# Designed miniproteins, single chains, continued (6): the designs that were tried, part 5

Each design is a single chain, and the fold is of that chain. pLDDT is the mean over its residues in the fold that is shown.

## One batch from the design tools (miniprotein)

Design m20149
Fold by ESMFold2-Fast:
Structure m20149 (fold): chain A 94 residues (1-94)
Amino acid sequence: SMAEKKKAELDKLYRETLARLGAARSVEEAAAILDEFLARAYEIVELSPELRAQIEAGRAAALAAARDQPEHARTYLAVAAHDIRNAIISHLES
């Protein structure tokens, strides 16, 4: 189905994003990787303004945490990518 194809494409993007986050050398590089993930995810799946706002709030919170504790930045932003992926998958299953 179209939803299954979008889920597979999103999961591939998510896995590529995790690998890139693992190689990130700074909070700024990791943030840029997460932003690219979001932009590409929005091209795969059309989301409501409300869901986009929720995702953007979660991204902002994760970035604030990463800046406060740079030694954990990869973990915070990887968790954010995971939460974004799960929110979009849940939307596709609705």
Scores: mean pLDDT 87

Design m20150
Fold by ESMFold2-Fast:
Structure m20150 (fold): chain A 60 residues (1-60)
Amino acid sequence: SAARALAEAKTGEEARRAAEALREQGYSDGMVAAASGEAAKHLTGEAAEAAREVARQAAG
C-alpha cells in the first residue's frame, strides 16, 4: 500500500512518491499530513526530511 511505502521509504524520492500515491488514492490533505508526520518519526535522513516537508505542505 502507499501508506506502507511511505512508512518504509529509504529515500526522499520514495517518500514523495508514496505521498503522491496516497493523494491519488483519495487521501485528504489532513490524512496525508498525519501519515507523513507519523512516518517522519520512524524514518531517517533524506526520507525523514521529505516526509516532514510533505506533512508541512499538506497541513498548510
Scores: mean pLDDT 82

Design m20151
Fold by ESMFold2-Fast:
Structure m20151 (fold): chain A 82 residues (1-82)
Amino acid sequence: SWLEKKLAEAEAAGDKEEAARLLLQLGVRYEAEGRLEEAAELFEKAIELSEGEARRTALIMLAEVYRQLGEEEKAEKLLEEA
């Protein structure tokens, strides 16, 4: 997709902030489509590439996905870090 192409370009450029932003956008799309495991993987990558408020946002988004997957303990641990 266009987002996946943009993400690859940001990663190739070493632009961690832009890559994290695109990962969050793609993850939200996958979550809306019910692709919860794939959304979780994208949000995990966003956490790795981000700092501060952006990282906090990624942690919260991943926690919501884990809650939808029934992974309540994992969700709680992420919210403690956020």
Scores: mean pLDDT 85

Design m20152
Fold by ESMFold2-Fast:
Structure m20152 (fold): chain A 60 residues (1-60)
Amino acid sequence: MLSAEELIEHSRERVEEARRRLEELLAAGKLSPALAAALEAVIRGAEHVVERMERRLEAR
């Protein structure tokens, strides 16, 4: 019985974790510029999708 709210929250947590991890790797200098840019684009895309899902839930 996975609710829409639980699914959205789980997705948001994964995106937040990915962003935090990316920031830590960038601060530690462990990422190449090209890889950092690619990961940033992917995380930004995922954040956008989660925001759209949240708007759908809010409309309820």
Scores: mean pLDDT 78

Design m20153
Fold by ESMFold2-Fast:
Structure m20153 (fold): chain A 65 residues (1-65)
Amino acid sequence: ASAEEYRARGVELLTQRRYDEAAEEFRRALALAPDDQATRLLLGIALAMAGRPEEASRAGAALPA
């Protein structure tokens, strides 16, 4: 599958609130297109929604304690 196909699957999983699975699809997309900033942002959103704020905060956004 192409990076675009993995990204599309990730977005579909986000709409279903399947955040861990969405994050995996976005990671697959980034493996094929590492400079895709849109997919990187979507991965950050999926990780934050999955309850992994430490991974999301590495993008430079500090979460309040």
Scores: mean pLDDT 73

Design m20154
Fold by ESMFold2-Fast:
Structure m20154 (fold): chain A 89 residues (1-89)
Amino acid sequence: SAAERERILEALERLEEDVKKIEEEAKKESVSIEELKLYIEGLKRGLEELDQFEATLTDPELQERVRELKKRIEELIKEIEEKIKELEK
């Protein structure tokens, strides 16, 4: 429905801004291992929300946007996990 599409669009915009903020914060030299672990938890929750949208989504444009955001989050989780490993040395 149009109402469901609007709800998903608003949630996607929120998630995209949250991901962008985490990308910026995680690159800082001052970031702690504890903060990085919290970012991973937040990103994993974002993936769960996107999986739920993907299951109900009928709009091909929104499906592609969800898929791209999922890839971006998965790559960011890997980058943060590597940074944690380097900081634990």
Scores: mean pLDDT 86

Design m20155
Fold by ESMFold2-Fast:
Structure m20155 (fold): chain A 71 residues (1-71)
Amino acid sequence: SEAEEYLRRAEEYARRAAEALRAGDREKALELAGRAQEALAEALAAGAPRERVEEVARRGEALLAEAAAEA
């Protein structure tokens, strides 16, 4: 479904943002994190259950927090 595609994009952007942050590229990490948030909003608009969107958001936040602690 369209909602599942947006959730997948959000997960990919969050992972890439964490990788950029670990590499010291804060500007790229911020850009990718923003794209992840846009994808989450699009997933919700496309009919994804809020609980599922919140689950993906929490996983992304955890990845970014872990990466930031090691930067």
Scores: mean pLDDT 87

Design m20156
Fold by ESMFold2-Fast:
Structure m20156 (fold): chain A 60 residues (1-60)
Amino acid sequence: ADEVVKKSFEEGKEINKDKSVEDRIEAAEGALDSAKENNDEVAIRLAEELLEEEKKKLEE
């Protein structure tokens, strides 16, 4: 819903692409934790999706 929140997650994802899969998972977990503290449902959803995506990469 919030365009700014979506953009910040996209930017963070782009920046963290150069890191190892484990570092990206850690970053995604941090984003999720931050989103929960902020009680931002949209951010929580985006962070959860990002975390799942990164975890799938680790499995592969």
Scores: mean pLDDT 74

Design m20157
Fold by ESMFold2-Fast:
Structure m20157 (fold): chain A 57 residues (1-57)
Amino acid sequence: MKEAIEALKKKVKEFREEGFSPLDVLRLEFSGATLVAQGKSAEEVEKAMDELYEELK
C-alpha cells in the first residue's frame, strides 16, 4: 500500500508539471486512488495512470 500511494503521488506531481489542467489532474488522481484502494501494486497504478495520461493528450 505505501509503495502504491507513493507511486500515485509521484504521477500526480508529474502530471501537474506537464501543465495538465487541475480538473484533468484531479481525474487522474481519483483513478489512481481507486486502484490503490483496490489493492493494486505501485506498478499497476503507474501503468494505469500513464495509459490515462496518453488518452488525455
Scores: mean pLDDT 77

Design m20158
Fold by ESMFold2-Fast:
Structure m20158 (fold): chain A 68 residues (1-68)
Amino acid sequence: SEEFEKLKAEVEAYVDERFAGLPPEQRADARETLLRNAELLYKNGYSPEQILAAVRQLADALAADYRA
């Protein structure tokens, strides 16, 4: 799963950038949530591009929740 390892690295880099300002525990939670969702989508046959788009949408929802 070289493709999945590449996707995982891209998701991790995105989380580190998007959530750099959050406390470490919330960043860890966001990382775990987004990686879990990326893995589920990958197992269900979605392309890396579709998965990254979905991860960005989910990240937006998580950011809103963390501010509430």
Scores: mean pLDDT 85

Design m20159
Fold by ESMFold2-Fast:
Structure m20159 (fold): chain A 81 residues (1-81)
Amino acid sequence: SLRELARELYERLLEDAEEGIEEARRLAEEDPELAAAVAGALAAYGKRDERAREAAAEIARKASPELVNEGMGLAVDLLEE
């Protein structure tokens, strides 16, 4: 599911931000249907890291409004503290 992928990517970002960002960018380029999960994970981590926030914005610019809204919802779920 997109939620599970977003969580997996978010965990990778917490472990190694640089590696996680590169992986997220590749996934978004190879499979546009994953853009919501990728953008969500990057946006959630982006509150702590400007590089991730910038990557999330770049992916969101290429996505439909529906995917952007879905990604923001996933980001909120990941930041549930």
Scores: mean pLDDT 78

Design m20160
Fold by ESMFold2-Fast:
Structure m20160 (fold): chain A 79 residues (1-79)
Amino acid sequence: MEKKKELIEKVIDLLAKAARESTNLDDQVQLTLLIMQAALFLKAGKPEEAARFVLRQLDSLNLPEEVKEEVKKLIEEAL
């Protein structure tokens, strides 16, 4: 349980960094909403649901490919 939670917390940190580095308001809003939803799943004790939710949204997000690959790697370890 704790290891899966730690992996998803790392995903949230990566998404939060991407949101802070973004200069596009729409991208910042989309990333912030994704982060909030993932954090709510973690608070509910559902790290696997958080992982699946982020994975489904990931390809539609305007993120650097290197960030997408790191997020996918962390999610695969959590699932």
Scores: mean pLDDT 82

Design m20161
Fold by ESMFold2-Fast:
Structure m20161 (fold): chain A 66 residues (1-66)
Amino acid sequence: MEEAIKALEEGDFEKALELATPVQRDIILAARDMGFSPEEIAEMLRRAEKVIKLRDDSLAWARAQA
């Protein structure tokens, strides 16, 4: 995951897309389409990773409770 963010920091969208997970790829493509810089997209991916982890943890907890 961090590898895609590093590629974006280097300005290499193609490499970032190759290293990205499907979710990260969707974010990169959407943000690029909206005109965001590679640095801004890297920050978005960091936030997305936190959100994904929180959702994953929340879903695991909810499944345990259900």
Scores: mean pLDDT 71

Design m20162
Fold by ESMFold2-Fast:
Structure m20162 (fold): chain A 56 residues (1-56)
Amino acid sequence: SRKEFLEKVQQAIDRLLKEGGEKMSNAKTDEEARKLQEELDKRLARALIEVKKSFS
């Protein structure tokens, strides 16, 4: 169902946030942490776009 699909997408987004947080905590420098934050933001944005495409 659509609800089940949305729940799976939400779980994927939560996973990206958790994994991104772990990578940032292991960053060697503030610059690396910033790049990881920017990469996470881009991945989250893409995930939301893909969800929108699936319903449009």
Scores: mean pLDDT 76

Design m20163
Fold by ESMFold2-Fast:
Structure m20163 (fold): chain A 86 residues (1-86)
Amino acid sequence: SAELRRLGEEAEAALAAGDLEAAAAHLARLADLLEAEGLTHVAAVYRAAAEALRTGDWEAAEARRRAAHAEALADPEELARWRALL
């Protein structure tokens, strides 16, 4: 969870600095780590956010984020595992 916290902090710092490319890279790496832990639906939410920052295609990215978020909310066991990693 230390690496997940670090990536989240780095993404937040990059966003505050206006470095959208760096923020997207940190969120994508966070998604990769969550997926490796079996948190597929939570990982998809972070991937959608990274893609929105990278492409500027907010409509397509928002549709993907909404779908991924709905699937994450439908899996309470995955959400509990994710919260334990924070």
Scores: mean pLDDT 79

Design m20164
Fold by ESMFold2-Fast:
Structure m20164 (fold): chain A 76 residues (1-76)
Amino acid sequence: MSAEEYLKKGREYLKQGKYDEAIKWFEKAIELDPDGKYVKEAYLLLSRAYGLKAAKTGDEELRQKAIEYNEKAKEL
């Protein structure tokens, strides 16, 4: 699969509220092409997935992860 296909798969899980599955697919997209054109989108999607999971669980560490990935996306 391409990085684009991994992001598409992750977005499908994100829409289903399967945040852990979504995170795994977005991480795989970055691993496959860490310097590629999809990295910024992957960081934004990771930020969203961690943010939604943090909102559901009240986990401050996940909220901090969401902020971190959003900042990484802005630096690209």
Scores: mean pLDDT 84

Design m20165
Fold by ESMFold2-Fast:
Structure m20165 (fold): chain A 120 residues (1-120)
Amino acid sequence: SMAELERLLAELDRLTEEAIRKGTAEAMREFVEGALELLSTVRDRAQFLRLLGHVAAELGRLIEATDASKEEKIEIAEEFAERLREIMLEKGFPQEEVDNIVHELLAEFRSIADEKEAAR
């Protein structure tokens, strides 16, 4: 339902705020675990993809804000992407669509990390 999506987005905002406040790679991993748990509860395809868009945007902000090496941040993003793939396949998303989404997300996260490093 829309009310359920609103509840999930509010919980995602809470997870994001906590991870930004802590500013560590460990907190970024805690965010990933929490966000994947939220995604796993979504049954509707359109709501899943909408929540995923918000999760990806927040993870991108954490890649910019977190005080850790580029390599560690990318490792965490790759862990997120692999677990996301498993969740999407279990929910019946076609493999080709899952591969495309995972590839695009990882390319975006790497781009954000590269741009942040170049700005130093």
Scores: mean pLDDT 89

Design m20166
Fold by ESMFold2-Fast:
Structure m20166 (fold): chain A 68 residues (1-68)
Amino acid sequence: LIPEAEALVAQAVDAWQAGDYDTAIALLEQALALYREALARETDPRRRREIEREIIRVESLIEAVRAK
């Protein structure tokens, strides 16, 4: 959907698995910013719903990393 944001999420998961929580959070926050920017510019209802689902997923991952 947003390849740059998807790549950041994948890198964040790798950082989290490596125990680098600060890097994981920073990458997830960057991905979140990209998804929010894309949502603000998107007019198609289907794509907006897909971006909104990714935003929820990224927010949940940030909370999970911070809770550890």
Scores: mean pLDDT 84

Design m20167
Fold by ESMFold2-Fast:
Structure m20167 (fold): chain A 92 residues (1-92)
Amino acid sequence: GRLAEEGGREAAERIERRGGKGTAEVRGDTLTLTGENASVGAALGAVGGATEADLLGGRGEVKVEGDTVTVTLSGLSDEGAARAARSVGRGG
């Protein structure tokens, strides 16, 4: 919903502020955040967000491929997805 989209956008903007390229996409109950040219800090943020998703009763998954970090957040409320997404952004 709207909160997940807003949280994802905020996380993408934080990645961009560090010189990377961030994207956020919501499909059903799943929020996918992708950071290109991402720092090691962005990968740590992705792990933090995924952990928060698990603690909120959903599921978080992190994939790192070269300089691209992808975090997938699912099974969360709109507010929960937004919160986890903000945790992703804090690490970049």
Scores: mean pLDDT 77

Design m20168
Fold by ESMFold2-Fast:
Structure m20168 (fold): chain A 89 residues (1-89)
Amino acid sequence: VSQEDFDLDVEIGIIEIKAAVTKLAIERLRKEHPDSPYLKEAEKLVDEAMELLEQARASTDPNERRRLISEAKEKVDKAIELLDQAEKE
């Protein structure tokens, strides 16, 4: 395994954990804000990010893997922003 492949696998794992924690936070906040459009959008973004990470794990092209990881990270970060908006409701 190359250093690049190892580093990409580690990055995927970190984002998977971040996505899972974010999804748990969405479930918790939904009890307080059940009709929040921000929580609905955040859940969609987390689910899309997890799909991208699964594709990144399956890919053998390091350029494709980097692109998928980057897109997944952006979606998780956006979901976290939306959680902050939901809490302010």
Scores: mean pLDDT 85

Design m20169
Fold by ESMFold2-Fast:
Structure m20169 (fold): chain A 57 residues (1-57)
Amino acid sequence: AEEAARAAAESMRAYAAGDLERAREYQNKSVRLASLSEEAAKAAAEAGRQERDRLGL
């Protein structure tokens, strides 16, 4: 999660500096990390539902 935010910040910094190649590289990294984070969030939500189901036993 924090790595995606750092990559996004680095992308913005590179873009502001006019380094479009570096900005694109960090943006791709940020998008990839964000996708992994979203998948992890979905998995955590699913695990949370299963945990509540177990506590209901």
Scores: mean pLDDT 75

Design m20170
Fold by ESMFold2-Fast:
Structure m20170 (fold): chain A 70 residues (1-70)
Amino acid sequence: MILEMKGERVGPGGGYVLGKKTEVKNKKELEDFGELKYMNPGKGWYASGGAMEVAKKQGEEAYKKALEKE
């Protein structure tokens, strides 16, 4: 299963969330992938407010889509 986080720039003064594509082999990796997106949106970029919410929503969406395909 392949999970994809879309890259997105968040408004003036916001950060940028880097897009990532990750292949998930089992349920634990699927859960870890979701958690990573909540806690580490765009490593190396400052993320506050909107940037954090964008990363979280993208992580939740990818996780839900992956579960629906199982």
Scores: mean pLDDT 49

Design m20171
Fold by ESMFold2-Fast:
Structure m20171 (fold): chain A 86 residues (1-86)
Amino acid sequence: LEEEILSGDPEKALEAAIRLVLERTGSLSPETLAKPENREIVLEVHRLLLKGLEKADPKEATVAFITFSINIAAAELGEPVESLLP
């Protein structure tokens, strides 16, 4: 998961994020993050995250990316982030 997100391959990062969101929420469709508009936002956030990695803890960077992915899914579903978190 961490290796996939930090690899610099945005497609692997997106796939890993979709899997994790599905595992964590149980009810979020992986298709939600794969929508063209959401996919572009996730990929842009991933690009910004990689630029900061020289000073970021890889674990913290991974958690931040996952949190952003959950926020995008919450916005798309019209649900508050709190309802999607364990």
Scores: mean pLDDT 61

Design m20172
Fold by ESMFold2-Fast:
Structure m20172 (fold): chain A 59 residues (1-59)
Amino acid sequence: AQVAADIADLRRLATLSEEAAEKYEKLFKEGKVPDGKQIAENARRLAEGLRAAADRLAG
């Protein structure tokens, strides 16, 4: 039960991180956030790590 909840939470956080990456990449292209590209890259790497952790827990 707890492991299933942890897997679900990790997958949800990965989705939110991907959404943040898209948002900040757009803001960078619009000239609103100079560091938006770096923020987006960091968010994508976080999402990848979170998905890997969820997959590891799922077996």
Scores: mean pLDDT 86

Design m20173
Fold by ESMFold2-Fast:
Structure m20173 (fold): chain A 76 residues (1-76)
Amino acid sequence: SEEKEKLLEELKELAEKAKAAHDAKDYEKAAELLEEAAKKLEELAKLTEDPELKELLLKRAKDLKEQAKKLKELAE
């Protein structure tokens, strides 16, 4: 699926931007980028027919949301 390939490229770009923001100690921006990546993982899960893989993608999205929460706590 071209849509799935696009989501994977967007996830890669978001990961690079999140790392750059973290390196710059911009934890608020890093958190926002991780939240965006979590949403893209949820979209990828919707396109996934394998129920086991879908569950793993949703768990990874939850993990990124937890990481974002911790980064927001560091920013304050």
Scores: mean pLDDT 86

Design m20174
Fold by ESMFold2-Fast:
Order: sequence, then structure tokens, then C-alpha cells
Structure m20174 (fold): chain A 87 residues (1-87)
Amino acid sequence: SEKEELIDRVIFMSLFIEQEKLRAEGVSEEEINEKLGQLATDLRKRLSGMSVAQLRKLLNELEPETKAIIEGIKDEATREEIRRIIG
């Protein structure tokens, strides 16, 4: 459904932003995986109660930060893969 697609996109962008932030802070990959797993669970619960309009607004707020991080990636193949996933 449209709502599930929006929820998945919000979760993906939110996890991507948080992952890059934690890596920049020097957090271990094990701790990052634990934190992202908890964030994904919490986000899915919160977002399931949101309307399509609220989810679209949240995506619009996340897009600029996500794009800035992607453009900072030096490997072009990795950038294209992430852009494809985000849509």
C-alpha cells in the first residue's frame, strides 16, 4: 500500500542518517547495529499511527539531509545504489 511504502522510505532514510552520524562519532559497528535495530522497531510503531499526509511531510523533512549525506559519498556506484533504494 502507499502508506506502507512511505513508512518503509521514512525508516530507510532515518536509519541511513543515524548510521552515518554514529559512524562519524566513532561508534562500533556492533553498537550501531543494536541502536539501528531499536530505532527501526520504535519508528515502525510510531509511523503506523501516522496519516499519509504526515508521512509525506516527514519524508520532505528527511530528504535534504539524506541527499547531503549521499553527495558526500565518494564512491559513485554506492551513491547510485542508495539513490535507487530511496527513490
Scores: mean pLDDT 83

Design m20175
Fold by ESMFold2-Fast:
Structure m20175 (fold): chain A 74 residues (1-74)
Amino acid sequence: MRKKAEELLREGERALREGRRGEAYHKYVEALKLAIEAKDEELIERAKEALKSLMGEEEAEKLVEMLKKEVEAK
């Protein structure tokens, strides 16, 4: 799980460098979901920071909160 989330973060960073913001967003969201499921605080913060660079701090914080609630509900 952790290795897969880190791979997704790297793929998102590559996509962002190539100007593919939509692809980077999808990769970062997938990485964040995996990090939350693993309860890996360090990885959650890394994914949140990546999302902040794309959509801003407030939107990234809201997304993290929503995904944490979804994981907790199961």
Scores: mean pLDDT 80

Design m20176
Fold by ESMFold2-Fast:
Formats: structure tokens, sequence, C-alpha cells
Structure m20176 (fold): chain A 90 residues (1-90)
């Protein structure tokens, strides 16, 4: 059903936007900023596809945004763990 596909796309866009807002203040490096810019661009493209009723493309773009945000979150956790280990060695 088109209504169900629309709901899924809207939900993924909503989750991506919430995650982007949460992670934005944590960006410190150019690599972090590039991942956030990619996520933001994909969210915008997903919203444009949703507006055009292309729910499949909207879902794909929202999914790419979520993946970029997941990669950024993983990098942040890895950097925090590395800092903890370095402090223990000093």
Amino acid sequence: MEEERKRIAEEEIRIAKEKLEELKPLAETEEHKKLLELAEKQIKEAEEYLKKEDYLSAEISAGVALLALAVFSTILKREEEKKKKEELLK
C-alpha cells in the first residue's frame, strides 16, 4: 500500500532528523562535518522525494542518512575509548 510506504519513509526521515540534531553539537573535525553534511543532504533529498510521492527513493535516501549518522556515532565512540586508554597510560 502506498500509505504504508509513505509512513515508513516519513518515520525514517523523522528518526534521521532527530539523530542529526543530537549529533550536530558533537562534530569537531572536518571528517565529522562531512558525515553530518552527507546526512543533511540525504535527509533533504528524502524530503523532496517524499513530496514527489517517490516513497522508495525517499526511504533509500533516509536510509543513507541514517547510515552516515551511524558511522559518525561509531567514530565518536572509538575516539572516546582511545582517549580513555591514553589517559590510563599517563
Scores: mean pLDDT 81

Design m20177
Fold by ESMFold2-Fast:
Structure m20177 (fold): chain A 75 residues (1-75)
Amino acid sequence: MEKLVEKLKEMQKSSLEEQYEMLIRLFREEGVTLEELAEAASILSGHPVSFSEEELATVTPEELARLLEEARAAR
């Protein structure tokens, strides 16, 4: 969990396009579960965050950018 939180913090310093690629890689290629991603995002943002399978399957780069900005603003 700590490594995932640190990776997400470092990712927030990158461009929106790089952030999108990293999140897609974590979820789809590196086998990070929705629960692990939601927990890490909740720790990072200080607010409860949850993802549904349908939401992540249909998430656009624009919606993902909004979620990342919300996580940043919650700090």
Scores: mean pLDDT 61

Design m20178
Fold by ESMFold2-Fast:
Structure m20178 (fold): chain A 87 residues (1-87)
Amino acid sequence: SPEEKIEALYEEAAKTLTPEEQELLERVKEVMLEGIAEGASLAEIARRAHALLEEQYAELAKVDPARAEEFRSRLLAFIERVNSALS
């Protein structure tokens, strides 16, 4: 199912993150799962996920810019892998 594909990709991404970053990834996962449940298009789901990620990145970059960039890169890869798996 789409939900099972997202959960599997979440587990792989979470392994590379700190506990605090895992909480942020969990929120992105929830937004994507909610979009699927609502019957939103893949483009709309990706848009919502990217918007949330940019908000999270902006806050993290105020504290640790280098780690924020690494986090953003990993989350962008997660969103892209979800989009590809559901296409």
Scores: mean pLDDT 87

Design m20179
Fold by ESMFold2-Fast:
Structure m20179 (fold): chain A 109 residues (1-109)
Amino acid sequence: MEPETVTLSPEEAEELRRIAEETRLGALLLYYHGVEPEEMREYLDLAGAVLSALERGIRELAKDVIEEIRRALEKIRKLLIEKLGIPEDTTLEELRERVEELAEEARQK
């Protein structure tokens, strides 16, 4: 089955990059806290694939992939609030700092 693809504008590519980065950081935080680990692994793989494609200059992506990562971000934001008390207005830099702290703690165990 040939997937329907979307050609992203530069602005759309930057928006998708931000969505994928937030999805990846949020999924990492939830994963380190043992929240839905199988689903978080799937979101990490998805976000990593999208970020890798965008970094290589790929701007034509499957529509289903774009829709899936947008849905993943919505669910991750909800879980961050409900399970970790992390507000929706948390910046990407704040999410990165939280992930780095947890990764360091995990390495010490």
Scores: mean pLDDT 81

Design m20180
Fold by ESMFold2-Fast:
Structure m20180 (fold): chain A 90 residues (1-90)
Amino acid sequence: MAEAKENYKQLQLLKEQIELAKKKYKENPEEYNEEEKKELEEGIEAAEKKIKELEKKLAENKPSEEDKQEIDKELEEQKKKLKELLEKAK
């Protein structure tokens, strides 16, 4: 069962993956065309916004079991999206 501590750990991992995606883009911007740059920027921005929303939910409310499951699903979905962005950026 998901607990707030586990959700915070997952959020930290997502932040690290976003940081890696940003770093790869900054280190090798010439590897990306304008369309790919927009996709990376939009994907990273969307993931950052979603992580901030999930952090707010964990900090400002008492999540029910259903809320915890939803947060966990959203965290896994964001991890998958970031992995796809990183693979696309090779």
Scores: mean pLDDT 70

Design m20181
Fold by ESMFold2-Fast:
Structure m20181 (fold): chain A 106 residues (1-106)
Amino acid sequence: AMPASGEAVGETRVPKEEFEKAKAEADQQLDTLIAAARRAGWEVLGYGEAEVTDENGNKVYAKVVELRDPATGARRTLTLVIYDEGASDELVEKAVEKAREELKKQ
């Protein structure tokens, strides 16, 4: 089950040993897209991020950024997900929901 998003930065499955590298590279890609959105006049409303680990040590990292165009009132959500090849869809959903909960606290 994939989270509903207006716009997704990316979802990437990686070997366990590549998780931290993929997470760092994807965070840089997201930062680049956020900078481009800001240059286009979009406002950053908030950030949410979460990392979850299952009993087998599989990891999922999710980051959610909410943007608003002040000229139109339009909103977009950028979602970044990095997960180990052994992670279940349920673990991915759990990470995304936790990231959304952190966003709501802001």
Scores: mean pLDDT 78

Design m20182
Fold by ESMFold2-Fast:
Structure m20182 (fold): chain A 116 residues (1-116)
Amino acid sequence: MVTLTESGGGTFKVGSSVTLSSKISGVDLSKVTVSWFQQTDRTPFEFVASIDSKGNTSYADRAKGRFTISVDVSKQTAYLNMSNLELSDTGVYYNAVETEEGILYIGNGVEVTVVE
């Protein structure tokens, strides 16, 4: 069974930084694409960042220069480092893994609230 356990959420000030983490089991992280998505009252499920099995990264325009996606294969953990937080970064963040067969597994989400 594939499981994703996200952590690192909470309430943060504008301009601060946070690192979200996801402990992943049941898949080989060296063989999957890892992604982060944001759900808000305005957007149902919006792409934030991805990293493929070769280490190629992709970012949404709003995440470029502020967010960094990474994976530690030895720890079976994915990370989203979010810097210079903005009010629009408020939402539920979901970690997802896509297998080579195209099967998508999504975590339960972690809530991030950004305040002034």
Scores: mean pLDDT 88

Design m20183
Fold by ESMFold2-Fast:
Structure m20183 (fold): chain A 60 residues (1-60)
Amino acid sequence: GSLEETLQALEEIKKSGADIRAFAESLVKGKNEEEKEKIIEEVERLFGEEAAEALREAAK
């Protein structure tokens, strides 16, 4: 999927009330460094710093 599809998925997860941490690996899988940075920034904006840290760990 594209970066745009991933960002759309973040909005849907936020609306559903699901735990973003359950999706951390899937959200960063197959992404380059630039795409990972953009996804992590959007997660921090929508879900907060703890959720963003979970994605940083999954991105290693």
Scores: mean pLDDT 80

Design m20184
Fold by ESMFold2-Fast:
Structure m20184 (fold): chain A 71 residues (1-71)
Amino acid sequence: MEKKANAIKAGAKAALDAGMTLDQVSEIAREAAKAPDVETAIEVMRQKARELGGDEVAERVKKAAEDAYNK
């Protein structure tokens, strides 16, 4: 599923760029991969990023994943 994989990769990159550790980013990507669709995967990534890195990181991850999904 190309769009879901691309969204997860974009979100993971945004989390790394925001200073999250590789372990934290791997957890975000793994949980998102379990989601049944792209929109749910983006929401899962946003929630996990918020838990681990705070609201600013969550917004960056969401935006990057949505941009990848829509483009």
Scores: mean pLDDT 81

